# Designs tried in a protein design run: designed miniproteins, single chains, continued (3). Part 49

Each design is a single chain, and the fold is of that chain. pLDDT is the mean over its residues in the fold that is shown.

## One batch from the design tools (miniprotein)

Design m9687
Fold by ESMFold2-Fast:
Structure m9687 (fold): chain A 74 residues (1-74)
Amino acid sequence: MEEENDEKVIDKIVKLPKETQIGVIDTLAENAKYAREAGRDEEFERDIRTLKKLKEKSTDPEVQEAADKAIEEL
């Protein structure tokens, strides 16, 4: 996955309201769980990487905590 493309998406997400950012994190966590259960390890790793980037780029402590919790549960 290209860093530049992923970076643009994340940059847009972190400018959205906190509730929307948390919603994206929840969706990514659910997708990661389904990918893992289906044996789609590449998709699982991609979702984990996206969650980590959202944690890094977000300025909201609650969003960062939500992303960290999602990663920990996976």
Scores: mean pLDDT 78

Design m9688
Fold by ESMFold2-Fast:
Parts: sequence; C-alpha cells; structure tokens
Structure m9688 (fold): chain A 87 residues (1-87)
Amino acid sequence: MEEVKKKAEELAKKYQLNDFGKRLIEEAVRRGATPEEIEKLVEEILKSKNYKEAVKKLREFMGLTDEQVEAERKARKERIKKILEEK
C-alpha cells in the first residue's frame, strides 16, 4: 500500500506529470494497482495526447468492468439531475 503510493508519487515527480496525470495514478492506487501497473500507467499517460485517450487506457489497464463504469456514470447523472432542475 504505502510502497505503491510512494512509487506513484516518485514517478509523477520524475516525469513532471500535470494534475490530470497525477489524478489518473491516484485512481489506480485506490483501485489496488501494483507498482508495476503504476509504471505502465505513467507510460500510457505520457503517450496520451489528450485526457479522453488517457482515461480509456487507464480503465482498460486497471481492468475496470463495464458494470463499474456504468454505475459511476449513472451516479453522476443522478447527482447532476438533483442539482439541475428536472424537466
């Protein structure tokens, strides 16, 4: 746990990752990524030209299920619906 977090921070500093890149690595650590997976994610972030592509690769690499992704999207829609007045 701590070992993975330290490696993620070290790689983020070494490659001068922006806030976007740091957030993707933090998400991977929360999902239980190994140090090896963190290294691979840093490479994907560096190769990505934009946020959309990096997010896709991150989710594929972490093996997030479509069910988990859909559940998170549904939760976001429900939050937005509550904030914004319904039709």
Scores: mean pLDDT 64

Design m9689
Fold by ESMFold2-Fast:
Structure m9689 (fold): chain A 72 residues (1-72)
Amino acid sequence: DFEARLRRLVAEAEPEAERLRKEKKYDELKRMIAELLTEAAQYVLATSTDPEERAEAQAMLAKVQALLEELE
């Protein structure tokens, strides 16, 4: 399940991401979020044969880009 896997990765990273944000480590925070979400989306694209799941993964990559732009 793409969404469940992605949500777990984000949830597990959230405390660390918040700590990095508190310490003003913005570059590392952006990199961490981008890498985790990109890895999850690429994993789905590599392992899923469902076109809908692939489309959702691509949409998530677009949301990651928007999120990174907001962080700056």
Scores: mean pLDDT 73

Design m9690
Fold by ESMFold2-Fast:
Structure m9690 (fold): chain A 104 residues (1-104)
Amino acid sequence: SAAEEAIRRLREETEKLLEEFQKKVDNATSLDELQRILYSFLGKLLELAEEAIAAGVPRDEVYRILREAMDKFAEIVKEKHPEAQELVDKLKAVFDATLDRLRA
């Protein structure tokens, strides 16, 4: 169905973002650079959410996929840059609050 195709596309685009994110995080040398990378990729995740919702994917399914992606982003950063834990936790909280606002 069209909805199943849209969900598959969202998952594929999210996996591509994860691969790109990991490469940028692996090459990051400062907390300022990590913050810019995280901010940029959170913006890209929100764009994917808007596109998926517009394509007819149920909001709860989109938000579930995005939360899973954010958890993976957090894991990647903490694994490579454990000093960035507080930054990641703060941005994850902001992201979760943004998704909750979009659901209301």
Scores: mean pLDDT 82

Design m9691
Fold by ESMFold2-Fast:
Structure m9691 (fold): chain A 95 residues (1-95)
Amino acid sequence: EKARLAEELRATMPAEAAPLVDWLIETLDPRQLGLVLEGLRGGEELSPEEQAAFRAWARERGLDDWVAALEARGRPITAAEFLAAAIGAALDAAR
């Protein structure tokens, strides 16, 4: 599954983003890669299960305060917001 999702992600992102895409594929599990693809193909709210998976991922990367701030708004996290966080984490890791 992960290999197929990785191929879809590489096909979806521009060539200039290859280092970021490779980092995402290495770092994210198949479910998280699926969320990135979903965020690129459409803007939908994460399911409760996806919300929990995203929070676990963010805590492992020290982004739990950011997730708490999003939750304090009183609405579910979207796939686009997850994608933005993943890109932000990748850019921070490159610095």
Scores: mean pLDDT 66

Design m9692
Fold by ESMFold2-Fast:
Structure m9692 (fold): chain A 72 residues (1-72)
Amino acid sequence: GDEETEKVQKAYDLIKEKLSTAKTKEEKEKAVREVVEKYGTQGASAAGIIAIQRRDTDLLDIANKAHVEYLK
């Protein structure tokens, strides 16, 4: 894949690892924030994919909010 595809994969791997230890909504918000700071909106997209896979409505809300805040 190109450089963009590699960034998406790295964002997905990082958010998945951080979310494996995140139990509360606040911990999930922190995990998403840290990944978005490093990979931008790709971190929010990765979190949204995980939220859909897990049917985690708190994580989906966090991911959507991060997308809206950083999309222009």
Scores: mean pLDDT 78

Design m9693
Fold by ESMFold2-Fast:
Structure m9693 (fold): chain A 64 residues (1-64)
Amino acid sequence: MSPIFLSLSEKEKKAVLLAEKTKQKTPFKVIGEQVGLSEEKVMSIWQDYHVQEGIEDIKRAVAK
C-alpha cells in the first residue's frame, strides 16, 4: 500500500477524482483535457487507484 494519491500533483489528483465521480460517462480523454494531462496518464492513474487503493482513500482526501 502506498499513498500514491497524496503524492500526486494537483492536476493528477483532480483527474482521479473527476474520473471516479463521472466514470460511467466521462471518458479519460475529456478528463485529461480538463486537467491538463494526457488520456494515457489519466487512465493509468485512475486504474491503479481503482484496483489497488480503492475509492475510499480518494473520498477521504476530497473530504478534507
Scores: mean pLDDT 62

Design m9694
Fold by ESMFold2-Fast:
Structure m9694 (fold): chain A 67 residues (1-67)
Amino acid sequence: GGAEAALKGAEAGAAGDVEAARRYALEASQHGGSGGATAAWGAAQNPDMPREKALAAARAGAESSGE
C-alpha cells in the first residue's frame, strides 16, 4: 500500500528517476502516506539529497501515517 509506494518513490528519486519518483509519491499520498510522498518528491527534485536520508524520511512518513 502507501508505505511500499513511499519507499519505492524515495528509492527512485535517490536513483535520479524523477518520473518514477513522482508516480510513486502520488500513489503514496493517495494512501495517506503524505510524509513518505513528500520525501520521495523532494528526492526527485533535489539530486543533492542523499539516498539514505531520502529513504529514512520515506520510512518515517509511512510509519507515521499508520497511526
Scores: mean pLDDT 64

Design m9695
Fold by ESMFold2-Fast:
Structure m9695 (fold): chain A 93 residues (1-93)
Amino acid sequence: GVEELLRKARELAEEALRRAEEAGDEELAKLIREALRYIERALENPEDVAALREAQTLLGEALARAVEAGDEELARLLLEAKNLVTEALALLE
């Protein structure tokens, strides 16, 4: 269900955040922290489709930055998290 998808997205985004912080990419870390905030909001308020759309957008921006940086593992984590948020949105729409 939606909650399981979002919990997995959160775990992947938290791993991506650790990797971004280790790489010293402050802007990427900020984008991931903002995405995590919206995922947590959606977990507390399952009807908050706007929060999930914001998380999807922020994860997409973070993914683009990770791809530009050439970090394949970070890009993979962010892509998986973004896809899970997209699946959760599809179940709510």
Scores: mean pLDDT 89

Design m9696
Fold by ESMFold2-Fast:
Structure m9696 (fold): chain A 68 residues (1-68)
Amino acid sequence: MVVTRAQVERFSEDSLVTFLMTELGMSYDKAKEIVAYLRSHEEVSTEELMKRFGLSREQAEKLIDFLL
């Protein structure tokens, strides 16, 4: 499953960081890295999030589902 930059850009950086911290248990620094990555790429897949940031499949899928 993939998310596009246009889908990500519907959310503020602060709301995405808050979601990553509260729902996925990410640190502030890690959440900011993930948001920067999502905002700098045309498309991001579940597999990229798992490989790049060490997210579980469940965490990556929950993030993508939130952004859809």
Scores: mean pLDDT 85

Design m9697
Fold by ESMFold2-Fast:
Structure m9697 (fold): chain A 67 residues (1-67)
Amino acid sequence: KVQEALSKLTPEEIDELLDFVASLPDDATNEEIAERLKQRYPEVFAGLTDEELVKLAEELRKLAKSR
């Protein structure tokens, strides 16, 4: 589950992840963000399905924008 995957990260790792998502183009799709997350953090996200990764990308995008 998305929340479970995020709970495995330290606060520092979450900040790094949000900075990474914020650095991506504003017009990037959730699917493109999910693919970039798999490439950047395979150890964290290898166990997630494509659907779970897209949902995670959506949540991270919202968190990055709300900062």
Scores: mean pLDDT 75

Design m9698
Fold by ESMFold2-Fast:
Structure m9698 (fold): chain A 88 residues (1-88)
Amino acid sequence: MRELADELFGLGLEAAATATDAQLAEMARLGEEALEAHRRNPEDPSEAIELLARAFGVIASPETTERFRELLERIAERRLAEGRDPLE
């Protein structure tokens, strides 16, 4: 888990460093929509995960974006199984 979190954080920083201001603004907008979706239905992470994947897709390839979505879904499933917030 720690190594995966470090890799995801590193990928996010690398991608953000090469992103344009317009791309960063679009990612921020989609991130805010994901946060609102999670607040509306905290027990169902599906809408929030879709919006987070769309935000990442602004700067990432479709293949990398799909891998990111799959990782978020796996993390959410694990957290729900532990009785925790899936996206905390």
Scores: mean pLDDT 72

Design m9699
Fold by ESMFold2-Fast:
Structure m9699 (fold): chain A 66 residues (1-66)
Amino acid sequence: DQEVEEQIRLEGSAAASKYASEKFKKEGENLSFEEQVKLTQEITPEVRQVLLEKREEARRRVEEER
């Protein structure tokens, strides 16, 4: 089901974006542009992990709740 797969993808992307934004809001205050770039690079693996975990969570939810 194309619609279900797209929903799972979008939920993962939304969660990853929210995680990155909240991380920047909490740790990004008073950082220089160069420090913000470094923080972005450091959190990229964490953002990818959130993306994958939320995709699996959404998929399980859809399969269980239909």
Scores: mean pLDDT 72

Design m9700
Fold by ESMFold2-Fast:
Structure m9700 (fold): chain A 88 residues (1-88)
Amino acid sequence: MDRINQIMDQIRQITGQINQAIQNNDYSSLQSLISQGNSIIDQGSTEINRGRDDGSISDDQYQRGRQIIIDSINTINQGNRKIDQYNQ
């Protein structure tokens, strides 16, 4: 429980930082933040899916976690597009 909540909070924090870096054109920080974001999103996705499959989390918790992961993936994709533009 605590680990899943901690991972979800970390995902929310990192996506906020990525959005800030995108808005500020902070391309050097953005690459590092995306790498960290991808790692924690993969962990979050694994933990939420496992928790749902073994019944250790509720449907509401699963839906909340799934939405956080989807939103974070969209943020990562926006960040990657910004990096691609900067490198060209």
Scores: mean pLDDT 83

Design m9701
Fold by ESMFold2-Fast:
Structure m9701 (fold): chain A 91 residues (1-91)
Amino acid sequence: SAQDELDKLIADLKATFDRQEAEIRKALADPSVSREELEALLKRAEDEISRQALKIQIHLDLFGDEELRKKAEAAIQEIVDRFRKVREEAK
């Protein structure tokens, strides 16, 4: 169903970001990690969030209703907010 596929896309977004956030936080705690490597990890995470959010938006444009759109928007916003926080901590 459209809801089941959306739930899977949201789960994939969260799982991917959880992994990337863990790698960024590990890099932040490691003095041997270069600034360039840290910035590359941040850019990779931002690109992946954008890519996954686009996949979700395309699914919603084809199969979504208002309730599915609200659910997806909340999930994407949660991940975007978490990314902004880790990026700010990386300054």
Scores: mean pLDDT 88

Design m9702
Fold by ESMFold2-Fast:
Structure m9702 (fold): chain A 59 residues (1-59)
Amino acid sequence: TALQQMEQARQNMRDTTLDLLRQGLLTVDQALSMADTLESLDLYPEAEGVREAAREYAA
């Protein structure tokens, strides 16, 4: 379903972003800027995945 595809996109973006943050290849500020850009493109599941990764890493 479309909802399952959106959930997969969110999880994929979260996992990838979290991995990049943990490797030091991306900063929290850069991740949040990316999420803002994704939202401006109406990519809301992807943006939420990025924001979840940033919150997880900063905690």
Scores: mean pLDDT 88

Design m9703
Fold by ESMFold2-Fast:
Structure m9703 (fold): chain A 67 residues (1-67)
Amino acid sequence: SAAERELKLAILRKEVYELTGVRLSDEEAARLLERFEQWVREHPHASKEEREEWLRKEVERLLKELR
């Protein structure tokens, strides 16, 4: 649902801000969520620490692509 997607985007934005200090735009958050959900499907047993490390690296990559 649209409401579920908006909640996921809000949670992702908060997590990225807490980890990196970066405030994502709507386009950046949407692209990151798509990539994150794909990565989680490919790595179903990934730890919290592995997810956070992936998020840090992917945020840096995303900012280079879009900024």
Scores: mean pLDDT 84

Design m9704
Fold by ESMFold2-Fast:
Structure m9704 (fold): chain A 68 residues (1-68)
Amino acid sequence: MDKEFTEQIRRLIRTKEPMSEEQGEELARRMGMDPEYGRILSRRKLNPGEASQLLQDLHFGRITPADL
């Protein structure tokens, strides 16, 4: 994972506001994941910190797309 990307995630985690669909897509894309997963999480009104944790869990196989 890019150090610059990790720093951006830390900045996003500081906001507790729900992310937009565009923010969700960008977060998933930066993690090398399908942007649709980011859209699903944004529709659930999750903040970027909550979304990044679920995307990490999905990336490492701890959860499946059905758990999003």
Scores: mean pLDDT 73

Design m9705
Fold by ESMFold2-Fast:
Parts: structure tokens; sequence; C-alpha cells
Structure m9705 (fold): chain A 117 residues (1-117)
């Protein structure tokens, strides 16, 4: 179907503009993407985070979306891209709930250790 065709045509791009354009095409499939992301598929979690970031209107929503995208990228072993997303979330950390802020700082520390090895 159209959703499967869209996923198969999705190019892996690090450009914010390209990821935003794909997220816009995925908006009609948001519920299905979120359902599949909840099953633990990192690639679908990445797409879910892209959609969340596209829809984010507040600093808190942006911070949460960046953090989730970083986690998905880390799960895909895209450590340098995960670092960029974690750093973007960290810039907005004062808008995160304390539990998520603590988790972000711990995840960033762990990721930096992985990049040093």
Amino acid sequence: GTFKELLLSTHVSDSPEAREAVAQQLLPYEEKINELASEGFPALQLLAADVKLLKAQTPQEKAEAYFQRGQARKALSQYELALVDYEKALELKDHLPEDLKQQLEEELSQLLQLLQN
C-alpha cells in the first residue's frame, strides 16, 4: 500500500530539511508509525521522532522530540547523529521534566564514552 511504498522510498538523509519533508508526507500515517515504533523498531522510532519534531510547538515538545530521535539513532548505531540530537535536546533541557533531563544527561554521557572508544 501507499504507506509501505512511502517507507521503501524514504532516503536516509541527515539534512533537517529532507527529514522534515519526509515527516510531512508521513503525517497521515502518524498513528500507524507510532504503533510500529512502540513495537521496538528503531527505524520506525526514528520516523516517529521526525513527525513529533515536525509537530512540536513548544521548547519542551522540541526537546522531547530531539531526545527520542537521538535514542532511535543510537539504537541504529548512528552515534554521531545521535550526539547531534542529544545536544539539541540539551540546549532545551530546562524545558524537560526532571526525569527526562536526568535520562538525557546519562544517555549523552554514555554516548560520549562510546565515541571515545
Scores: mean pLDDT 80

Design m9706
Fold by ESMFold2-Fast:
Order: sequence, then C-alpha cells, then structure tokens
Structure m9706 (fold): chain A 68 residues (1-68)
Amino acid sequence: MMSPQEIIDKVVERAKQLLEQGVEPDVVLQQAADEIVRLGREAGLSDEEIRQMVQQVAREIQDMVDSM
C-alpha cells in the first residue's frame, strides 16, 4: 500500500515531467488531482485525506509553474 507521501511524490514528479514537455498547467493540475483521487481510493484513504493531498499537490505544482 502506498503512503500518502509516496502518492504525492509520484504525482508531483509526473506533473514536473508534463510541465517540462510543455503541457498546459491547468491540464497538469487536472490530471494530478484525478491521479491523487484514484491512488488515494486504491490505498483506502478517507475523502478528507484525499482532499488534503489534492490541495498539497496543487500547491506544489503551482510553485513549480511560478518558478518557470
């Protein structure tokens, strides 16, 4: 079972790769949110934990976009 941090790290790394390939930030954010929800549900996480993870990942992706 993946930990919440492992899920976040995996999704953030994938988002970084997509941004480096020129994928639009809004598309990357949507794909990242969908992946967090999918992996979080597979891991048996609560809706509240999944929501917090989506917010954390969105913040990390936005920080990457703002630094580009």
Scores: mean pLDDT 82

Design m9707
Fold by ESMFold2-Fast:
Structure m9707 (fold): chain A 68 residues (1-68)
Amino acid sequence: SAEALLERVREALAGHPIALSLVLMAYGIAKAAKFSEEEIKELLRRTLELLAPNYPEEVARALAILDA
Protein backbone atom coordinates (compact mmCIF):
# COMPACT_ATOMS: atom_id res chain seq x y z
CA SER A 1 0.00 0.00 0.00
CA ALA A 2 1.04 3.63 -0.41
CA GLU A 3 0.98 4.07 3.38
CA ALA A 4 3.37 1.13 3.95
CA LEU A 5 5.71 2.49 1.26
CA LEU A 6 5.60 5.96 2.87
CA GLU A 7 6.64 4.53 6.27
CA ARG A 8 9.66 2.80 4.71
CA VAL A 9 10.62 5.97 2.81
CA ARG A 10 10.24 7.89 6.10
CA GLU A 11 12.74 5.48 7.70
CA ALA A 12 15.23 5.97 4.82
CA LEU A 13 15.03 9.79 5.22
CA ALA A 14 14.75 9.92 9.05
CA GLY A 15 18.12 11.73 9.41
CA HIS A 16 17.14 14.48 6.94
CA PRO A 17 14.18 16.53 8.25
CA ILE A 18 13.89 18.93 5.27
CA ALA A 19 14.03 16.12 2.68
CA LEU A 20 11.55 14.07 4.74
CA SER A 21 9.20 17.08 5.05
CA LEU A 22 9.21 17.57 1.27
CA VAL A 23 8.27 13.91 0.67
CA LEU A 24 5.54 14.07 3.36
CA MET A 25 4.11 17.26 1.81
CA ALA A 26 4.01 15.61 -1.64
CA TYR A 27 2.23 12.57 -0.17
CA GLY A 28 -0.25 14.72 1.79
CA ILE A 29 -1.16 16.81 -1.26
CA ALA A 30 -1.63 13.72 -3.46
CA LYS A 31 -3.77 11.95 -0.83
CA ALA A 32 -5.92 15.09 -0.27
CA ALA A 33 -6.39 15.38 -4.07
CA LYS A 34 -7.44 11.67 -4.09
CA PHE A 35 -4.72 10.51 -6.48
CA SER A 36 -4.53 6.77 -7.19
CA GLU A 37 -1.83 4.64 -5.49
CA GLU A 38 0.09 4.57 -8.80
CA GLU A 39 -0.09 8.38 -9.13
CA ILE A 40 1.06 8.76 -5.49
CA LYS A 41 4.01 6.40 -6.09
CA GLU A 42 5.00 8.31 -9.25
CA LEU A 43 4.80 11.66 -7.40
CA LEU A 44 6.97 10.23 -4.59
CA ARG A 45 9.48 8.94 -7.18
CA ARG A 46 9.68 12.38 -8.84
CA THR A 47 10.06 14.12 -5.47
CA LEU A 48 12.88 11.74 -4.47
CA GLU A 49 14.64 12.36 -7.82
CA LEU A 50 14.71 16.11 -6.99
CA LEU A 51 16.54 15.26 -3.72
CA ALA A 52 19.10 12.89 -5.30
CA PRO A 53 21.88 15.52 -5.84
CA ASN A 54 22.07 16.21 -2.07
CA TYR A 55 21.02 12.81 -0.65
CA PRO A 56 22.13 10.18 -3.22
CA GLU A 57 22.37 7.19 -0.82
CA GLU A 58 19.09 7.92 1.00
CA VAL A 59 17.26 8.51 -2.30
CA ALA A 60 18.66 5.24 -3.73
CA ARG A 61 17.33 3.34 -0.68
CA ALA A 62 13.93 5.10 -0.87
CA LEU A 63 13.57 4.45 -4.63
CA ALA A 64 14.38 0.75 -4.08
CA ILE A 65 11.46 0.64 -1.62
CA LEU A 66 9.10 2.25 -4.19
CA ASP A 67 10.26 -0.14 -6.96
CA ALA A 68 9.85 -3.28 -4.82
Scores: mean pLDDT 79

Design m9708
Fold by ESMFold2-Fast:
Structure m9708 (fold): chain A 71 residues (1-71)
Amino acid sequence: MTKEEVEKELETAVKVLVKAVKEDGVSPEGAAQALKDHGDILGKEAGLSDKERQELIEKAVKKFKEEVKKQ
C-alpha cells in the first residue's frame, strides 16, 4: 500500500464516520478516535514513517471535523 492509497482509504473512512455521526448518533469524539486508530494501523502496514502517518491522520481528522461542522 502506498501513501496515496492510505490517504484514499482515510478519505473513505471520513465519509463513513461523518455519516455515522449525522445519521446513527455516533459521538464526534468516538468517530475521531476511530479515524486516528485506523490511520495508525493503515500507515504502519504501508510502512510509512511516524511523520508521514501523523500528517495523514491530522489531515483526515481536520476533514472529518469540517464535514461534521457543516451540519
Scores: mean pLDDT 82

Design m9709
Fold by ESMFold2-Fast:
Parts: C-alpha cells; sequence; structure tokens
Structure m9709 (fold): chain A 77 residues (1-77)
C-alpha cells in the first residue's frame, strides 16, 4: 500500500455554514483542476459530509509515491 499522509483542520465560523461550505468547496474544486494538470497526480477525490451544524470536506490526492488526505471540518459558532 502507498504511504498515507493525513492533515485535518477545523474552522469555526459565525457565517452561515452553507455559504462558508460553498466557498470552501469552490476553492477546493479550483485546486483539484490545478492538481489534475500535474503529471505525478493520479487522482483527486472530493467528499463532502454535511449536518445541520457541521460540514466536513475531505480531499484525497493520490500520487505515484503517496496518498495525501486533507480534511476540513467547518463548525457553526
Amino acid sequence: MLPVKEYKRTIVTDEPLEEVAKKVLEFVEKQKEQASKMPEVLSVEVEVKKTETEAEITVTITTKDLIVVNTIVLKQK
């Protein structure tokens, strides 16, 4: 199995969770397009889990040498 590197960030926001999640997802989608242009990147997967008070956005980047998992947890203040 490829080595896995995991990063997790929690952001607490006073803004409506829907609006913040939309902005983060738009940014992630733009980054996904840029990453997909790199020869060493095999795949980029984005997964979104949402509840009434939290949104979790996970970006998994698979390269030939490793897998990077970035999780952003958005919490309503």
Scores: mean pLDDT 78

Design m9710
Fold by ESMFold2-Fast:
Structure m9710 (fold): chain A 95 residues (1-95)
Amino acid sequence: DELIEELLKLLKEGATELPEDLYNKLLLFMRKHSGSDIYELFKDIEGKFKLSVKALDEITDPKTKLKAFIAMLRKRENIPLRDFKIPEEGPLVYP
């Protein structure tokens, strides 16, 4: 899937923020699909990843689900944790 491939490429390249267009597409995907639907998208990849993605069914908020999904992808692909922003985190910053 182009959307997931684009996300993985950005994470591997060390992106610290999602482009607005990609974020909106991913948020819509999380809103439209359950964790079970997302798991089906990855059914041919890796068993442990499928089980992790299935756990997204526990998360009802699309933004939180997207954050969890990105964290799972980073963990699976061994992508370093970086200062990563999504619009959800955005209104108040004190540093």
Scores: mean pLDDT 62

Design m9711
Fold by ESMFold2-Fast:
Structure m9711 (fold): chain A 61 residues (1-61)
Amino acid sequence: MLSLEEQIALAEEAIARARKHADKMPPGLTLEDFLRRMRESLARLYELQGREELAEEVRRA
């Protein structure tokens, strides 16, 4: 099982990779939609870790 820290790191890597490979996004999924979903997932992970301020910052980005 992945730790909470590992899940956060993977989410951040996925966001970075999506930004670098915007042209390779699957049909029907926009980069903006993907990033919004990933930011929401990352914010939830920060909330589970007790980092409420980081969760809010991620959502506002």
Scores: mean pLDDT 74

Design m9712
Fold by ESMFold2-Fast:
Structure m9712 (fold): chain A 90 residues (1-90)
Amino acid sequence: MKKVEEEAQALIDAMNAELEARYAAEVARAGGPLDPAGLARLQIEAAERYAETAEKIAKLFEKVDPEKAAKYKALAEKYREERERLLAEL
């Protein structure tokens, strides 16, 4: 269990680091603060990354904690719905 929790946390930390680097790169490319369209695009990308990470964590827990795996699977679906909503607003 502890090892699976540590692997899940490592996935979350890696995802957060990638999203932070992506935001910084877009701000640097723009030469300043992002406009609303740029921010919306990054929010869509973040929702996609959250869904992917939640699905990976669900797989890690699948055989050791099926209840926790089901919760992360539901979380991944929620983030996919958020992504679809954000895309429809653009």
Scores: mean pLDDT 83

Design m9713
Fold by ESMFold2-Fast:
Formats: C-alpha cells, structure tokens, sequence
Structure m9713 (fold): chain A 107 residues (1-107)
C-alpha cells in the first residue's frame, strides 16, 4: 500500500495515511475540526480496492458536511488509483454535492 499525505489548504501537514484505519482516523479528525484539506499521493502509491472504497466514502461524507476536499494533480491521482476509479471518485464528488444541496432544500 502506498502513502497519502494530508495537508490543510495553507500547506500544514496533518498526517500520513498508509492503512484504512489511519485513513478513517485522520478523516474523523478533519470532520470534527471542519478543515479544508489537500490529499497528495506519494510517488509509487497504488491504492487497494479497500483503501479506494474507504477514501471515496470518507470524502463523500466530508463533502456532505460542507467540507472542502482537494486532490493532487490529476496525473498523480490517476497513477495512484487508475482512470476508472478516478472517474468513480469524481462521480461520487458530484453526487455528494448534489445530495448536500437537495437535503438543504428539503428542510
């Protein structure tokens, strides 16, 4: 499993993610603090299916909470997960944002 580096928009290092457990822990912290983040994929990172599904789930939950999540350069993200999974992640972003707007209108 590769390494995902998590930074604030201001460039402050928050943590390094190598496992599904570390990913969940860091995203809980981000959610509690409502931090806008940038995810950077270290060179040679290849996400497992489990890591990808967890990342997609955690990102969509943050977006539904109104928290900004930004990805590394497109080429680096595609290298880490592949083009098909990258498209799935982008679609999950769109759906999460649409759901956030829809839920705000229902109340």
Amino acid sequence: MGEIEVYTLEGKFIGLVRTVEELREIFEYIKEKKLEIVLRFKEGTVLSDEMFETLKEEITELIKEGVGVFLDEEEKVIEAMGEEKYKELLEAYRKAKAELLREEEKK
Scores: mean pLDDT 79

Design m9714
Fold by ESMFold2-Fast:
Structure m9714 (fold): chain A 82 residues (1-82)
Amino acid sequence: SLSDEEMKLAIMQAAEQVFQTEVQELVAKGVPLTPERAKEIMEKATAVAKALMDQNNVPEALREEILAELEEQTKELIEYLE
């Protein structure tokens, strides 16, 4: 079974993969990464993380930690693109 650290890493990597895939699609289409599109992509990545946390019965404290980290990454990305 996975440790909390390994579980967090796996979920964060899955969220990152969603982000990378969506950004690659924008690049392929010649569409710029705007703050609005970045927000939509991060909402998709967060939804995947939440689904994985539900499927793996992740403890509440670890859920809060992962979600807080994703929210912070979303804010930093949007501020960078503004």
Scores: mean pLDDT 89

Design m9715
Fold by ESMFold2-Fast:
Structure m9715 (fold): chain A 75 residues (1-75)
Amino acid sequence: MAEELIKRLEEAIDRLEKDINDSQAWDEVVRIIAELRKLGLELPEELEKRVSDIFSKFLNDAMDRAFERVEKEKE
């Protein structure tokens, strides 16, 4: 069970590395991480580092998008 969850997590992370705005991949990453934590399992260090890197990229992209939206919605 845990092995299949980790494999799916790796696939979701790989997808996010290619497309940081993939909402389905983000949903899958969050769901899998939550499931692993409920099972009392820790993420492999390599995957945790990759997740952290993707989160940083996503936050930067989301902030850029939010900033552009605020500028665009001026009244």
Scores: mean pLDDT 74

Design m9716
Fold by ESMFold2-Fast:
Structure m9716 (fold): chain A 110 residues (1-110)
Amino acid sequence: QVQKNNLLEYLADLLINRFQLNVSKEELVSALENKDFSLLDENIPDEDLREALIDLIELSVQIAEEFDGQEITQEELEQIIFEKLKEKFGDKLSDEELKNLSKKLAEAML
């Protein structure tokens, strides 16, 4: 069963650890759910990286919202995420990188 809150917690933990954000997990989860990216604007100085991360977060959250509470296999969810990521990032990331990212996001949603 897909759970949007599991994805939000995963993304919050990943961002806090990757960028050493001085914020609580609960505050970042709330900000991501409300599409408030001001913390990323303040803490990620590379505009291209920041825009790519915001796009990734918005796309991932949109997928989790669309399938929230639905019974779906991990393999089916991985394929859906892969196709969406390839449309947005296929010019920047290899199929192997997109597949690995799709697996991590699917595992986070389930």
Scores: mean pLDDT 83

Design m9717
Fold by ESMFold2-Fast:
Structure m9717 (fold): chain A 89 residues (1-89)
Amino acid sequence: MSETQRGLISALQTLLGQLKAGSDPEAIISSADRLEKYADRRGITDEDIRKAIDFLKEAAEYQLKGDLKKAQQYLDKAQQHLQRAEQKI
């Protein structure tokens, strides 16, 4: 795994932990958007990293809407994909 992919996984794990700890969902969405653009610029095509970004953004959006059940479902999906990406290290 590249240093760039390792850095992305660590950043996504940090954002997921922050969202679980009650950080502002809008701030998490903005941070995830920046990580997505960074992944695009670096040519990162790893499916698990990409899905983790997408599911983290969905989780934050559902928290913002007050749908905590869907937010938790997307958090669980993001966590699963991050775990799969980490196993490739």
Scores: mean pLDDT 85

Design m9718
Fold by ESMFold2-Fast:
Structure m9718 (fold): chain A 91 residues (1-91)
Amino acid sequence: MKIDELIEKLLALFEEGKVTPEDLRELLYRMYKALGFSDEGAKAQADRDLARIEASEDPVAALRETLNHFKRVLPEDEFIKILEEFLKKVE
């Protein structure tokens, strides 16, 4: 599955209310850990991103932008693995 297909699938599940705030926090934490953040740093960044997405006028668009940022900065194979493991858990 291409990375864009995984992002769109995640966004569809989020819009349907199938992705909880705790699920998103865990996903964001894993992505920040993959970028080399410490456990506490990754948690802090995940909480800030989650708060920003929840406060957004368009939370789906805010999450899309966040995922597109990780698409640019994470190795493709690592990001695909994180997204596939996440989708398997929430679906």
Scores: mean pLDDT 86

Design m9719
Fold by ESMFold2-Fast:
Structure m9719 (fold): chain A 76 residues (1-76)
Amino acid sequence: SEGVREALLLYIRALQLDLDEPIEKILQKRHPEKVDEFLKTYKIDPNETLRELLEKERYDLVAKILGFLRTGELPP
């Protein structure tokens, strides 16, 4: 839904994340130690961007990425 997309975009903006940067690079800047495990667990393409996930309506993955950036832990 548009409301979910806008909420995620506000959070992305608050964290000063680049929508067009590869997700792996975004994650490595903040939590390098668990990046490979996170990407494999949720089957996220390391070269995919937050913009591409939002366009695919993969809000579930964007939420997990934002959670990981906040905590450094794999979400349940």
Scores: mean pLDDT 84

Design m9720
Fold by ESMFold2-Fast:
Structure m9720 (fold): chain A 100 residues (1-100)
Amino acid sequence: MEEKKEELLEGLYRYLEALAELARLKENKDYEGGRELSKKLKPFGEELMALVDEFEEEFGEEAVMKLTLEAAERFLKENPDAPEELLKQIEELKELVEKL
């Protein structure tokens, strides 16, 4: 249980770092860099989605949402200058978890 939680938490955190970089490239109008990063993220995203599906099947959708929020809060604590687009997505996730 704990090992699966740690693996998913680590994966979600790294995915958030990648989304933040993608958002920064978009803000700087580096569309070619954004496209190349998106290509590299596709296989990682597919593996992460498989881990999310496995965790959801065992612990339920609410557990996935709460763990995703935990990863997002850790990301914000370590990255206070995160892009506004990502900050809005994390706030929306927090509101969804609070309604559970």
Scores: mean pLDDT 77

Design m9721
Fold by ESMFold2-Fast:
Structure m9721 (fold): chain A 101 residues (1-101)
Amino acid sequence: MEELEQLIKEAKEHLEKARKLLEEGKLEEAIEELEKALNLIQELLKRKDELTEEQIEELKKLLEEVIELAREILKKTDDLDLISRAIALILRAIGLLLELE
């Protein structure tokens, strides 16, 4: 349980770093932090039966934040690699949210 709480905290820290990097115009580094956060969230959701309802609700909010930040990157870049990675993040996050309905 403490391990799962630590992983949720790490996912939040990566999202906070991504937001700051976005504000600084560091789009590639922001995408890398979003990818790290989403990978942690995906691993946590594989252990869904061990998560509290409160933790699941928190992960849903983190997934929504991944989508929001990836959409902001799409508005700020013409780099096809970054566009592709941002779209992949949005699609993965939406897929995970749908599994939680």
Scores: mean pLDDT 87

